# Ledger of designs, part 38: designed miniproteins, single chains, continued (2)

Each design is a single chain, and the fold is of that chain. pLDDT is the mean over its residues in the fold that is shown.

## One batch from the design tools (miniprotein)

Design m5301
Fold by ESMFold2-Fast:
Structure m5301 (fold): chain A 86 residues (1-86)
Amino acid sequence: RVAELERRAAEAERQAEEARQKSIDYGNKTKKLIDEANKSSPEKAKELRKKAGEYSQKDGQYSREFNRLTAEAERLRAELEAAKAA
């Protein structure tokens, strides 16, 4: 049980970090597109802001996944400590 909980916690932690990195990447892409849109023609700005909205949505999705996986990893770590104490 202890070894299984340790592996599952480590996997959830790794997946959480991957989701965090994707959230950061999409957040940075969103900011770059908004900055570019502010310097572009109205027509081009509309296209860039639409794309920024899509990236912002993905940032939000990965941010939620990071939160879920972090909570799962914390729960598994707590179970691991309890199992070691038993």
Scores: mean pLDDT 85

Design m5302
Fold by ESMFold2-Fast:
Structure m5302 (fold): chain A 113 residues (1-113)
Amino acid sequence: GLDAVVDELAATFGVSREEARRLVQETLQALIDGLVELLRKAGYELPEVTPDHIAEAVRRVLEEDPEAARQIYAILDGLATIFGRDVDFRKLTPEEVAELTRELLAEAQRVIA
């Protein structure tokens, strides 16, 4: 889980656990901001930036816009890697990707808060 990633980063780089956690929080926020920006540029309105609304927009992008989908997959790969999840989003249906996106974003928001 996330705590194992934080502990590994702290040990590997010789920094405090608190410093490693701060770096993870900053990286998660940047990935979420990048995902929201890509969805908005693709024409998907996000009046509320919640895991459920972002996941639904991701599902639609994967069905409607292959070029935007390629960029979305790159961000989702980053999120999955931070949480230590071994998943190939490109092998999943849009609905399955949306569900995993919702879960990863909910976990990310809990870490950032």
Scores: mean pLDDT 82

Design m5303
Fold by ESMFold2-Fast:
Structure m5303 (fold): chain A 86 residues (1-86)
Amino acid sequence: SARIARLEAEARRLREEMMELLDKAGDLLKEGYENEKKAREDPSSREELLKKAKEKYEEAEKLLDRATELSGKMTRLRREAERLAS
């Protein structure tokens, strides 16, 4: 079915976008951790480095929330494809 094929193609596109968001979130979490580590090593920059770490973690959380939204949309598309196949 052309409709099932379109739903599967859309789900694959959403999965790719979700994977990109998860990769970016992982990088931001790593950057946040590195800023926390630097804050322990440099007391003169501690406040600014901890602030940067917090900002990186907050940005990562927003990307993870977006990935969760895409996961929900993928689940709905899969359910529609399954209904059309049955």
Scores: mean pLDDT 89

Design m5304
Fold by ESMFold2-Fast:
Structure m5304 (fold): chain A 94 residues (1-94)
Amino acid sequence: MAREEAERRLREFTERAIAEIERIAREVSAEEARRAAERAVEELLRLADEFAVEVGDEGRDVSPELPEYLRRLVEEAQRRIREAAERAVREWEE
């Protein structure tokens, strides 16, 4: 189902974004890592919009609960990305 594919894609994106943010914090700066986190959040929202459209276009499998499910996944991913940036910054500033 498109729901499972969207969940997998959002999870993969989140994991890659966290790894990149940790690299930027280590190799560049805390400020650039925070900017990378905000860019990742913007891209995450764009991906979520694409999945919402794709599910809507399927027609017959669209559930009224699916937009809420995607919203919760996006909120959790946003939180994880931002938490990873703050954790990475603190780890290198200790």
Scores: mean pLDDT 72

Design m5305
Fold by ESMFold2-Fast:
Structure m5305 (fold): chain A 74 residues (1-74)
Amino acid sequence: MTPEEIAEFARSLGYDLTPEEIEELAKESGLTYEQLRAILRALADQGYSKEEIIRIAKNLPAMVAGARAGAAAL
């Protein structure tokens, strides 16, 4: 998966995201490109705006890390 592929996917959902923006989102969030694409689809299906999706995606790793810390109590 490439940033270009995910940017094209985001545009198909009505979000004008560039490959460079996708790459920065992945870096800042710590998400894989596959995870980022899945999150973009889920948030788009809920009717979130581009700005809201970016904000949520950047904060999701903290939530996932917290949940995994609780679940990974071994």
Scores: mean pLDDT 70

Design m5306
Fold by ESMFold2-Fast:
Structure m5306 (fold): chain A 65 residues (1-65)
Amino acid sequence: GLDILKEPDAEKYAIAATLVLQGVMTQQEAGSVLGKSQSWVHRYVKLYRQNQAQIVAILKQYHPD
């Protein structure tokens, strides 16, 4: 669920998902950087791709600039 966006590392998760989607890093590399499994990163990237606008809005709510 989107409750993951309330975690302290939520912005790092979003940045990593963006880098994976841009082909800059693999899901395995993102998992290693975030301390998560490749399967977790795969699920998060899919969630991010499907809900990007909502995720950005929630991140601004909990992590304002």
Scores: mean pLDDT 73

Design m5307
Fold by ESMFold2-Fast:
Structure m5307 (fold): chain A 115 residues (1-115)
Amino acid sequence: MTVEELREIARKDPRSREALDHALEAAEYLKNGDYEKAIEHARRFGELLVPGEGGRVTAELVEALINGDQEKYDEAVSRLHRLMVERGMTPAERAAYALGVIELTRAATPKVTPT
């Protein structure tokens, strides 16, 4: 599945679109070294996909990316995936999750090796 296909699928649902938009904003702030704003937008990304817990996990993911902490990154990705599976991911939510994590990880490369 291409990045363009993932964007199209995520846009079909307003909540998944909003979640992806926050992940993309977080990625831009990561590139610019604005870590506080990156964490704020990452938190919103996770909270939209997994209300109550997702925001904490995505904030931890971005903190791991900022610090180059591969183990914490892998743990955060695994935890977010597990939470989304437990809630029953729609195709739009899965697309927003996958593309959001890809964009955040790319923004922080070469500090962390993706999956």
Scores: mean pLDDT 82

Design m5308
Fold by ESMFold2-Fast:
Structure m5308 (fold): chain A 66 residues (1-66)
Amino acid sequence: SINDIEKQYQEFMEKMKKDQREFKEQLISEGVPEDLATDISNGSYETANAVMQLSKQKEIKKEQES
């Protein structure tokens, strides 16, 4: 159902938020300045979010066509 698709993508986004925080911490630990690490990790999350939103729209459309 569409509700199940919504829940699945919410869970993926929660995981991506956690991965973003861990990525930022890794960058800082490797000597990247905190402000730059923040910008890089935010950019990676925004890219992942955009890809996931496109995938979600495609999956919802497929569900609606059945």
Scores: mean pLDDT 80

Design m5309
Fold by ESMFold2-Fast:
Structure m5309 (fold): chain A 73 residues (1-73)
Amino acid sequence: SEEARRRIQEQREYLKLVLEATDFIKELRKKDPEKAEEFSADVTKLITEMRKNGKSVEEMKEELQKLFEKYKN
């Protein structure tokens, strides 16, 4: 069904986001462990709030991109 394919696609996109965030945290932790912990907390808070509000994986991706940009500087 189209619904089943959509759920599988959403799960894949979600896992991809988690992996990208995890890799960013690992690299950031090597340079600045304190900043890495702050980023990790911000990611957890963002994902929790977005899921609570029924936001899509695409919307979570947009918000995570803003968070990545914040922590690159």
Scores: mean pLDDT 80

Design m5310
Fold by ESMFold2-Fast:
Structure m5310 (fold): chain A 90 residues (1-90)
Amino acid sequence: VTEIAEELARLAEEAGSPEVAKQARDLGKFIEDLKKKGYTNAVEIAEKTLRRALEEARAASDPQEKVRILQRGIDLAYLQALIAYNFEKS
């Protein structure tokens, strides 16, 4: 979780987006908190989405496209984690 978030953050910084890098690190902290509390489904879904975004961003040639892929992956992972968390919390 923390490792993949740092890899996304580094790619975002390399592509010229410190804002997206910060969002990746903030999400990494959120996922780590969910993991400590035992919300396994939320963690697994978020990690899977982030790993896919990292792979797609690495495959992209254009820095702007890399940033867009990373931003969408972060947004989707956060939304998925919130949805799964709410179901597990109930």
Scores: mean pLDDT 83

Design m5311
Fold by ESMFold2-Fast:
Structure m5311 (fold): chain A 56 residues (1-56)
Amino acid sequence: ELEELGRLGREIADIVAEAQRTKDWEAGVKRINELLRKAGLPALSLEQLLDPPEPA
């Protein structure tokens, strides 16, 4: 369901923008992980968000 994935991506982008503005990345990561959990995806750590591995 591509529409749900697109909506999730937009919500994550909004959370990232807010975290950059407030410098509260811990709260941002928690909100992102809640969205991922609802979508049945694995949780991300702050480290993974800052330095994700390059897709090869």
Scores: mean pLDDT 69

Design m5312
Fold by ESMFold2-Fast:
Structure m5312 (fold): chain A 118 residues (1-118)
Amino acid sequence: MLEEARRLVIEAARLVEEAAKRLYDSGKITKEGYEKAIEMARAAEQAARDGNVVGALLALSTAFEVIAESTDGPLAEVARKAAEELRKLADDVYSGKITPLEAARRALEVARRLLEAA
């Protein structure tokens, strides 16, 4: 279970990095926002590799907050809602309300939604 959760969170971080690159290349986010989002996505991958799923989810939430503040319109709304959902997932894992695996699956779906919007 923990190993599968780790793998899925790393995949989610990778999709966020790809989405940030697409958004920057298309001029939809600022350079500063792109650089910070990549930094936080890499921090999430490292936290997941270290077995810190909660820390990884919080880092992903921050990456989405940075994207939301660095863009406008429907994309900003998608990123803001994603950040809120990821923060809730981190809290629910920390409190034992959901498993790391369930949270990781939801984080991956959130990351896919961002990539589709990019």
Scores: mean pLDDT 88

Design m5313
Fold by ESMFold2-Fast:
Structure m5313 (fold): chain A 62 residues (1-62)
Amino acid sequence: SLTEKARKVAEATGVSFRTAFLAVKLIHDYGMSEEEAAEVLAQLSGISRKTALEAVRIAREL
């Protein structure tokens, strides 16, 4: 489920569950590229682009 993917992203990166859930949605529901998803995630969640990119890459592998 998207919820279980989000938990794994949050555990791996230390981002909030809400941020991790957004990462999973951007990749799996919206079909964004990793670079596009990372930019959107960083802007909406206030995290660094480096952390956002790590989160979306992990989300994609799940």
Scores: mean pLDDT 88

Design m5314
Fold by ESMFold2-Fast:
Structure m5314 (fold): chain A 65 residues (1-65)
Amino acid sequence: MLGLETFLTMTRGLADYLGKIKSEEEGQKLYDEAVDATKDGKSAIQQYLKMADAAAEADREKEKE
């Protein structure tokens, strides 16, 4: 199973990437949402996928410039 520390390390990396291509505020917001998801133990993976989708969307938007 994915450990909490591993999950948080991965989401920090993804939040940093979002801060780089979208905004630091957006990346921090998504990281905070991931932390909140892990507190309930319900949707850590789903929250990570949501963050990854947001990063992919921002990356696609940049490509279309």
Scores: mean pLDDT 66

Design m5315
Fold by ESMFold2-Fast:
Structure m5315 (fold): chain A 114 residues (1-114)
Amino acid sequence: MSEEEKKELIELLLKALELEVSGVIEDEYELLINSIKDEELKEALERAKPKMDEVVFYKLLRALVLFEQKFEKKINIEDLIEAIKEVMKKVKDEKVKKDLEIFIETLKEVAEEK
């Protein structure tokens, strides 16, 4: 991932986490998860979903799908881990930080199974 693409991913993730979400999130899950281009990232997302706060999870998932649609590129797990670490430095909500930590650990687990 280029430095410019990494900055855009970080900004999309930050904006998604700051948005107030209303309505039924669950109905979009199958559509969003099946849009993820990287099979390892898809597996990590499926593993992380039951471990994280539902709203935080769906905000992240939507941001990832939007990034892939905008750049027509898959998101590599290692690049995503770096982006989430930068996001964590800027997030003030300790509950959101904990969910991001869970997500990073799940991404690492899937990446290390090679």
Scores: mean pLDDT 80

Design m5316
Fold by ESMFold2-Fast:
Structure m5316 (fold): chain A 90 residues (1-90)
Amino acid sequence: GALAQAAEGVEEAAKEAKELCEKQGCAAGAQAASTGLVQASEAVKSGDLDGAIKAAEEAEEECKKNGCGAAAGAAESVSQALKTLKKHLK
């Protein structure tokens, strides 16, 4: 279903964000991105889209603080996709 596909997409984005931060040598950013996007994926699976959006936005902020702009962009894309999904599910 749509929630399962969205959760899978968030898990893939979490992996990519972690790899991008690790390539820059920013372990703290990699950990923050991985943790926040995993929380977003779990929230999507439970139907808590507001919690998922918040977790993705927090991951974006942590990536920006750690100087990993590419990972921050991935987290922003996740939050935007979840906001779109929420509008369709109401």
Scores: mean pLDDT 76

Design m5317
Fold by ESMFold2-Fast:
Structure m5317 (fold): chain A 98 residues (1-98)
Amino acid sequence: TAIELAKQALEYTEAAIEALKKGDVEKALEYLNKAIQYALEAAEAAQPVNPEAAELLLKAIDHLIEAGVALEQGDVEKAIEHLEKAREYLEKAIEILE
């Protein structure tokens, strides 16, 4: 369950990056909100079984939230940087959960 939720968070994070590269901020925000939701569920599911993976998921969530803040400020480049960092942490969490 934790790994499947983390994979969903990763998929939506990647979709948000691609939406921003195409200039679709509205679609990127939809994907970002889903990525945050799945990452939070993954962190909750991982915490009692794999605290190391849960910590990486929380780091990914911090970057997803910062991407949202950057988008509110109109800073698309900064939003992409934070989404790329979130992707890195999600990939590390998935590797540990496998």
Scores: mean pLDDT 90

Design m5318
Fold by ESMFold2-Fast:
Structure m5318 (fold): chain A 74 residues (1-74)
Amino acid sequence: SAATRAELAALREEYDRLFAELAARLSPEQKAELERRHAIGMEQVDALAASDPELAVRLLRAEIRLIREELEKV
């Protein structure tokens, strides 16, 4: 639906913002590992965005929770 796609787009912007904030607080080695995980996660979201946008939303929400938990520890 249009509403689900709008939600996915908003969550993607939130994820990218949180990723940038976390990456700024990490060592070069930790940042490289985070960038690898980010690339894998976003590839999965992009692959599902057209065919199963509801699952894409669920995956992105899970990734956002993980980044938020790591930000609380720094």
Scores: mean pLDDT 82

Design m5319
Fold by ESMFold2-Fast:
Structure m5319 (fold): chain A 63 residues (1-63)
Amino acid sequence: GRELAERAAEAAGRGDVEEARRLAQEASKNGTSGGATAAWESAVGGADRELALRAAEQGVKSD
């Protein structure tokens, strides 16, 4: 999950919400939504936290 979470955070940081959402959904399938959320929260350092968390939430709902 961590590699996908880092990648999702990076995509969210540059405004690529669609890519971030797809990566977040993939991370969710390989772990728990809670674990994936914690991983990219750490990766974004709070700067793009809202975008990363929003993408993660949409990914989980798509399950």
Scores: mean pLDDT 58

Design m5320
Fold by ESMFold2-Fast:
Structure m5320 (fold): chain A 72 residues (1-72)
Amino acid sequence: MKEKEIENLKKMAELLQRAVDNAIAAGNVPALREIRELAQKYAEKAKELGDEETSKLFQEIVDRAEAAIAAL
């Protein structure tokens, strides 16, 4: 059960990484805010599942989105 949830979270991290790159390229601050919120929720979920690596990936997405919002 948890293994499948972790697999799904890793797929979500990959999708959100692409979404951040696209939003940065477009200067889309509303999209960056949405991605930040989603990544933060998924980071918490990954941490609850004990997957520190996946939680760190989502936290990196949060940090990138916040930096981009501040720069735009």
Scores: mean pLDDT 83

Design m5321
Fold by ESMFold2-Fast:
Structure m5321 (fold): chain A 87 residues (1-87)
Amino acid sequence: DNIKKAREYLEKAREALKKGEEPEEIAELLAKAVGYLMDLDEEAEKEILEKIKTYLKKNGYKKEVFEELIEDVEEMIKEREKALKEK
């Protein structure tokens, strides 16, 4: 289940942030979460990873920016789960 995998990688991103893992590792976990959520191929997932890295770099790799991205991905997952429940 892609939604279950998306939640798994989002939780891994939260734990990586909590443990103080490198920004690139957190970005990769977030890109994986979005990739599963959107059913993206490897090329499209790589594009998402580059966008996440660019956004993080422009905002100085602040913890708050990582938390905002994690919350954004969680809302995307919730919206997808809600849409599937209504069908």
Scores: mean pLDDT 81

Design m5322
Fold by ESMFold2-Fast:
Structure m5322 (fold): chain A 66 residues (1-66)
Amino acid sequence: MEPSEEVREKARELGLRGFGSFDIGGYMNEAAQLIKDEVPELSMTEAYLLAGKLFSEGMDRLFQQA
């Protein structure tokens, strides 16, 4: 199952914060945990992959607006 739009938006927001810092891994872990908490059927690897996709979507939005 897919996580809610609220969790997806939070993950994108965390990605923007992570992009500007040296601790992108910390923000990835937080986003993956949020996804896993809402969709416990996903493996941790699947949650990390989805977090990475949402991080990329957040950065793409920022760059398209800039």
Scores: mean pLDDT 76

Design m5323
Fold by ESMFold2-Fast:
Order: sequence, then C-alpha cells, then structure tokens
Structure m5323 (fold): chain A 84 residues (1-84)
Amino acid sequence: MEEEIQEVRENAEEIRRDLREFIRTVASVEEMRERLEASEKKHGPLDKKQQEIVELLEEIYRAAERDEPAEKLLELVEKALEVS
C-alpha cells in the first residue's frame, strides 16, 4: 500500500510537470483561438462535438493559469475524451 501511494504521488508530480511545461509553451488562450480560427478557414467550421472539446481545452488552460490542482485538470481532460 505505501509503495502504491508513493507511485501515485510520483505520477501526479510528473503530470503536474508535464502540464506546466505544456502551458509554458502556449502563450495564451488567445493564441489558441487564433490557431483554431485559421484552421476553420482552411477546413470549415467545427461540429458541435469539436466545439465542446475546444471549450474544454480552453477551460483546462484557464484552470492551469489559476494554478488549480492536477486532479481538476485531469477531470476536464476526461470530459474532453468522453465527448470525443
């Protein structure tokens, strides 16, 4: 049990580091919006499911900027995967 708990903590630390690194490489939610608008001009508008995924991604970025715990970020990611 103790070893399993430590492994979960180590995995959570890695997830937090990866998320912060990912956020650090993204300038802002605005930059993400601009890239999506450019994509829509080339490939056409997003369908409802794709729009829901985009909204969840924006929510994840904003939650990460507010320094929300990794567990909350994972909940939003799971929601995005369910919509897929």
Scores: mean pLDDT 62

Design m5324
Fold by ESMFold2-Fast:
Structure m5324 (fold): chain A 57 residues (1-57)
Amino acid sequence: VPELLAEAGRLVERANEAFKAGKTDESARLYERAIDLLRAAGVEPGPTLLENLEKAR
């Protein structure tokens, strides 16, 4: 399932950019979508990704 992992990576990149721009609500939604895709691919989200989501909320 390389396509789901690639899409999750793109969402994380966009979420990081949104967070740096002060768009925390947008960043949180993008992180949540990335986490959903990782779990759908059978991959556990890393602690850094989960921590970034909590910071954006």
Scores: mean pLDDT 79

Design m5325
Fold by ESMFold2-Fast:
Structure m5325 (fold): chain A 96 residues (1-96)
Amino acid sequence: SMEERRRLIADANALKKLLDELTPEEQERVLSRVPGITLEEAKKALDTLIEGIERGELDSPEVKRALGIFSQLETALREDPELAARYEKLRAEAEK
């Protein structure tokens, strides 16, 4: 739905903002839980997801892969109570 797409864009933007704010120690805590993905690749995947949704390209292999990376990053963040709290705050700000 359009509402689900807007929510996903808001969540992806919140996650991208959080990744920009992370210290090297916090980056290691997140990325150690998402094997084989660098911070640069994570940010690029979030950009791909946002652009793909805005263009209506939800069926593209690139957007589906980006959604998979987003889901893995969100899961990793939620396993860290400190980072999870910061993500939820940024999500609330992005939805307003």
Scores: mean pLDDT 83

Design m5326
Fold by ESMFold2-Fast:
Structure m5326 (fold): chain A 60 residues (1-60)
Amino acid sequence: SEEEEKIRKEVEEEVIKKVKARAKALGIELSDDEALRLAREDDEIQEEAEKLVEKKVKEA
């Protein structure tokens, strides 16, 4: 649905922020594009993102 697509975009932005924060804690500075690329290659991060989308869709 249109609402689900909007929520997926919001979750993607949150995932980028989390990946960048985690990398920064390790002394690594990532761009938004680099953080998104790393998140897409990490099955654990993708699973967490899907769970967050499901939760937000149920709350909407």
Scores: mean pLDDT 79

Design m5327
Fold by ESMFold2-Fast:
Structure m5327 (fold): chain A 79 residues (1-79)
Amino acid sequence: EEIERLEKEAAELEAQRDALTAQHNQVSAEYGRALGRDPARGAELKAQEDALSQQRTDLGNKADEVRAEAEKLRAEKEK
């Protein structure tokens, strides 16, 4: 059941990306609150926001790749 394993892996990667999306939204809100008030904290939060955005992109791409592999195998087995 290779397809089931790949679908589970894709779901896990998507769950990780969703968790990072929630964290990114939290950091983005904190950044907005720090703007004009605490420039040092603002800079740290901006760096965290950028890092989270990159990690989300990487996880999303990996999930898409794994899901595409599962779909290809599913289509092949239907023949």
Scores: mean pLDDT 82

Design m5328
Fold by ESMFold2-Fast:
Structure m5328 (fold): chain A 70 residues (1-70)
Amino acid sequence: SAMAEIEAAKNKASDIFENRDKLSKDEQIEKLEEVLAELKRIKEKYPEYEELTEIYIESINKAIESIKKE
């Protein structure tokens, strides 16, 4: 289901943030970009969830920008 795929993508992002101390800055960005790709795929597959997936896409983009400024 769309919600299960969205939750899986969210959990991957959470795992990245929880393991930041074990990941380089570049590895954090790369893994978050993978989550972005998954969210964009979900948005295309489930257009009825477009608004929700766009909120998460924006959130992940802001996280990437924040990491780049560290």
Scores: mean pLDDT 84

Design m5329
Fold by ESMFold2-Fast:
Structure m5329 (fold): chain A 80 residues (1-80)
Amino acid sequence: SKREYIEALAALGLAEMLAYVLEKHDLLKKIAELTEEIEKNPDDKELIIEKLREVAELLRKNGIEAAAKSFEKLIEEIKK
């Protein structure tokens, strides 16, 4: 639904802002690439979940545990 797409974009925008503020340029670039893939497929719920999961893993690998957990919670809400 449009709601799932909008919630995903809002979370991605916050993650990009966080990566920018922390000067994690490689992370910012990768999140932007994953965001573009979601924007090209706004009705593909399974693809949105997959790309959000990849962002959560990237956040965790970069030590941003709180944001990674927030993304995992969003994924569970979208799955319902």
Scores: mean pLDDT 85

Design m5330
Fold by ESMFold2-Fast:
Structure m5330 (fold): chain A 99 residues (1-99)
Amino acid sequence: DDELLREISEELGIPYDPNLPRTVASLAVVLGIVSEEEADKIIADPRLVLPAVQRIAYYLYYDLGYSYEQVAQALNLPSKETARRLIERYLEEERREAE
Protein backbone atom coordinates (compact mmCIF):
# COMPACT_ATOMS: atom_id res chain seq x y z
CA ASP A 1 0.00 0.00 0.00
CA ASP A 2 1.99 2.94 -1.40
CA GLU A 3 -0.20 5.66 0.13
CA LEU A 4 0.13 4.36 3.71
CA LEU A 5 3.91 3.87 3.29
CA ARG A 6 4.19 7.47 2.07
CA GLU A 7 2.23 8.70 5.11
CA ILE A 8 4.54 6.67 7.40
CA SER A 9 7.63 8.09 5.64
CA GLU A 10 6.30 11.65 6.12
CA GLU A 11 5.60 10.96 9.83
CA LEU A 12 9.17 9.63 10.28
CA GLY A 13 10.60 12.54 8.26
CA ILE A 14 12.31 10.22 5.74
CA PRO A 15 12.05 9.90 1.94
CA TYR A 16 9.53 7.37 0.62
CA ASP A 17 11.10 3.89 0.75
CA PRO A 18 9.12 0.83 -0.47
CA ASN A 19 11.65 -1.37 1.40
CA LEU A 20 10.91 0.25 4.79
CA PRO A 21 8.68 -2.65 6.04
CA ARG A 22 11.39 -5.21 5.18
CA THR A 23 14.15 -3.09 6.78
CA VAL A 24 12.12 -2.57 9.98
CA ALA A 25 11.04 -6.25 10.19
CA SER A 26 14.63 -7.48 9.65
CA LEU A 27 15.99 -5.18 12.37
CA ALA A 28 13.27 -6.25 14.84
CA VAL A 29 14.16 -9.94 14.28
CA VAL A 30 17.92 -9.26 14.69
CA LEU A 31 17.23 -7.45 17.99
CA GLY A 32 15.02 -10.31 19.24
CA ILE A 33 11.96 -8.06 19.52
CA VAL A 34 9.76 -10.15 17.17
CA SER A 35 9.68 -13.67 15.74
CA GLU A 36 10.12 -14.40 12.01
CA GLU A 37 6.34 -14.94 11.78
CA GLU A 38 5.69 -11.51 13.31
CA ALA A 39 8.27 -9.98 10.93
CA ASP A 40 6.35 -11.46 7.96
CA LYS A 41 3.21 -9.71 9.28
CA ILE A 42 5.04 -6.35 9.41
CA ILE A 43 6.17 -6.84 5.77
CA ALA A 44 2.60 -7.74 4.70
CA ASP A 45 0.80 -5.00 6.72
CA PRO A 46 2.17 -1.43 6.53
CA ARG A 47 -0.02 -0.48 9.55
CA LEU A 48 2.42 -2.47 11.73
CA VAL A 49 5.51 -0.53 10.53
CA LEU A 50 5.16 2.55 12.79
CA PRO A 51 4.48 0.51 15.98
CA ALA A 52 7.51 -1.67 15.14
CA VAL A 53 9.76 1.39 14.61
CA GLN A 54 8.57 2.85 17.93
CA ARG A 55 9.24 -0.48 19.72
CA ILE A 56 12.74 -0.76 18.18
CA ALA A 57 13.58 2.85 19.17
CA TYR A 58 12.43 2.14 22.76
CA TYR A 59 14.47 -1.09 22.93
CA LEU A 60 17.66 0.54 21.61
CA TYR A 61 17.39 3.47 24.03
CA TYR A 62 16.14 1.82 27.26
CA ASP A 63 17.32 -1.80 26.98
CA LEU A 64 20.62 -1.36 25.07
CA GLY A 65 21.57 2.12 26.36
CA TYR A 66 21.81 3.89 22.99
CA SER A 67 21.73 7.70 22.89
CA TYR A 68 18.97 9.40 20.87
CA GLU A 69 21.59 10.17 18.17
CA GLN A 70 22.63 6.49 17.99
CA VAL A 71 18.96 5.40 17.78
CA ALA A 72 18.44 7.89 14.92
CA GLN A 73 21.52 6.53 13.10
CA ALA A 74 20.45 2.88 13.61
CA LEU A 75 16.95 3.59 12.20
CA ASN A 76 18.19 6.04 9.52
CA LEU A 77 16.04 8.86 10.96
CA PRO A 78 16.66 12.56 10.12
CA SER A 79 17.43 13.66 13.72
CA LYS A 80 17.79 12.65 17.37
CA GLU A 81 14.55 14.61 17.98
CA THR A 82 12.67 12.17 15.71
CA ALA A 83 14.08 9.26 17.75
CA ARG A 84 13.03 10.96 21.03
CA ARG A 85 9.46 11.52 19.72
CA LEU A 86 9.14 7.86 18.65
CA ILE A 87 10.25 6.68 22.11
CA GLU A 88 7.91 9.12 23.91
CA ARG A 89 4.97 8.00 21.73
CA TYR A 90 5.72 4.34 22.46
CA LEU A 91 5.77 5.04 26.22
CA GLU A 92 2.43 6.90 26.00
CA GLU A 93 0.79 3.99 24.09
CA GLU A 94 2.20 1.35 26.49
CA ARG A 95 1.00 3.39 29.50
CA ARG A 96 -2.47 3.69 27.93
CA GLU A 97 -2.67 -0.08 27.22
CA ALA A 98 -1.52 -1.00 30.76
CA GLU A 99 -4.42 0.96 32.29
Scores: mean pLDDT 80

Design m5331
Fold by ESMFold2-Fast:
Structure m5331 (fold): chain A 86 residues (1-86)
Amino acid sequence: GLALVRELERAVAAGDYARAQALADELEARELSPEELAALARLQVRRNAERQGLSEEELKKKLKELEKMGAEPHVIEAVREVIEEL
């Protein structure tokens, strides 16, 4: 559940990509709850922002685009949460 997503976040932060991949595969292999989907989406947004060097301004632009496209609430909430943590 959420514990696996949190463990995935810790593995990524530690640079243990082999463990992170194994945990991601485990999460993807099963039906995710809305809470797990939201947590995973937040992790993916944060990881992509860090990897691409995205600024707070660029994330805010992406948020507006997602809102215009009618993206799912958990995706919009994930982007907002990442912006608030910057």
Scores: mean pLDDT 71

Design m5332
Fold by ESMFold2-Fast:
Structure m5332 (fold): chain A 120 residues (1-120)
Amino acid sequence: IEELIEEIERLAEEILELLEEMKATGDPKLIEFADQLEQYLRELMALVRQAAENPSEVESLFQQIQSLYDEILSLMNKLYEEILKWPKEQFEKAHKLLLEIAEKIRELNSLIQELFDKLL
């Protein structure tokens, strides 16, 4: 369990680094996306820590985490639709970062699911 929490926290930090790279582009829409996803990620990590400390709340916290994951997916889809309107060079750069973030978000969700399976 502790090793899973450490891997989850490491992966969250890697996502935060990609969000900083996205903000470094200076694009207002990428900055807005990165700020919102950072907020969701911090909320998700707080829920993960709370679940590890409170076994009686695990089911409720898992439902909250899944709802937050759905919001993250919606946010990523909204950005993808927006960047499709951009010139090719700007699209390709933003799309590459979005794909890397999406892959790490999927890994994060898988590790969280494994953690909750062990807590139940």
Scores: mean pLDDT 85

Design m5333
Fold by ESMFold2-Fast:
Structure m5333 (fold): chain A 80 residues (1-80)
Amino acid sequence: DLGGQISKQINDVKSKTDDAINLAKSGDDKDKDKSKKVNDDNVKMLDDAIKQSGKLGKVSKDGVKKLKQKLKDDFNKALS
């Protein structure tokens, strides 16, 4: 089930984004570097989810794109 696979990827990325935000808030430069790597991996997973959701239609693809932007914004706020 493609929709189920995309939903699982999105949930996994949300969890990993929370982990990255916690690392970014630690105040340790090493943890900040780790958080950036986790965020980069999350962005790649969302890009794959966007490609897959495109097969379900434009509305699904646009939905995942909006989620990607929100998660990137949330992470960047944690770094600031």
Scores: mean pLDDT 80

Design m5334
Fold by ESMFold2-Fast:
Structure m5334 (fold): chain A 77 residues (1-77)
Amino acid sequence: MMLSDEEIEEAMKEIRDAVLRAVLKARGEPLPQTEKERLEVEIRDLEKVLEVLESQNAPQELIDRVRERIERLRAEL
């Protein structure tokens, strides 16, 4: 059964955020790891993936999905 990409993304984001916040808070990690910094790293990694996909003539649908994810993550900053 096909779930909407938005529903999948929302669920995955909520799970990741809850797990990461719980782990970081429990560990009292000394590094300044904010939600914003984490999003910036994920955006950076996806931009590198996008460059590789574009250089390798990957399917346009895959390129579009990566771009859409980058835009959504930027909106969360």
Scores: mean pLDDT 69

Design m5335
Fold by ESMFold2-Fast:
Structure m5335 (fold): chain A 74 residues (1-74)
Amino acid sequence: SMFDKISQVTQELGDTVAELLAQLRAGKISVDEAIERLKKKFKELKEKYPEVPDDLFESLEKQAIAYLKARAAA
């Protein structure tokens, strides 16, 4: 179902954000590199889940980038 696909997108995104935050906090990557990796993951997710609306992906990407920037600044 569409709901199952959205749930899988949000789970994969959550895992990616958690991994990027761990690397950021460890000083292993810069915030700019984390954002680039996140953008690449969204491109892959759009190709893997074409049935999920583009507006949802755009909203999630904007929120995830803002979250990474906020956590990097704290």
Scores: mean pLDDT 86

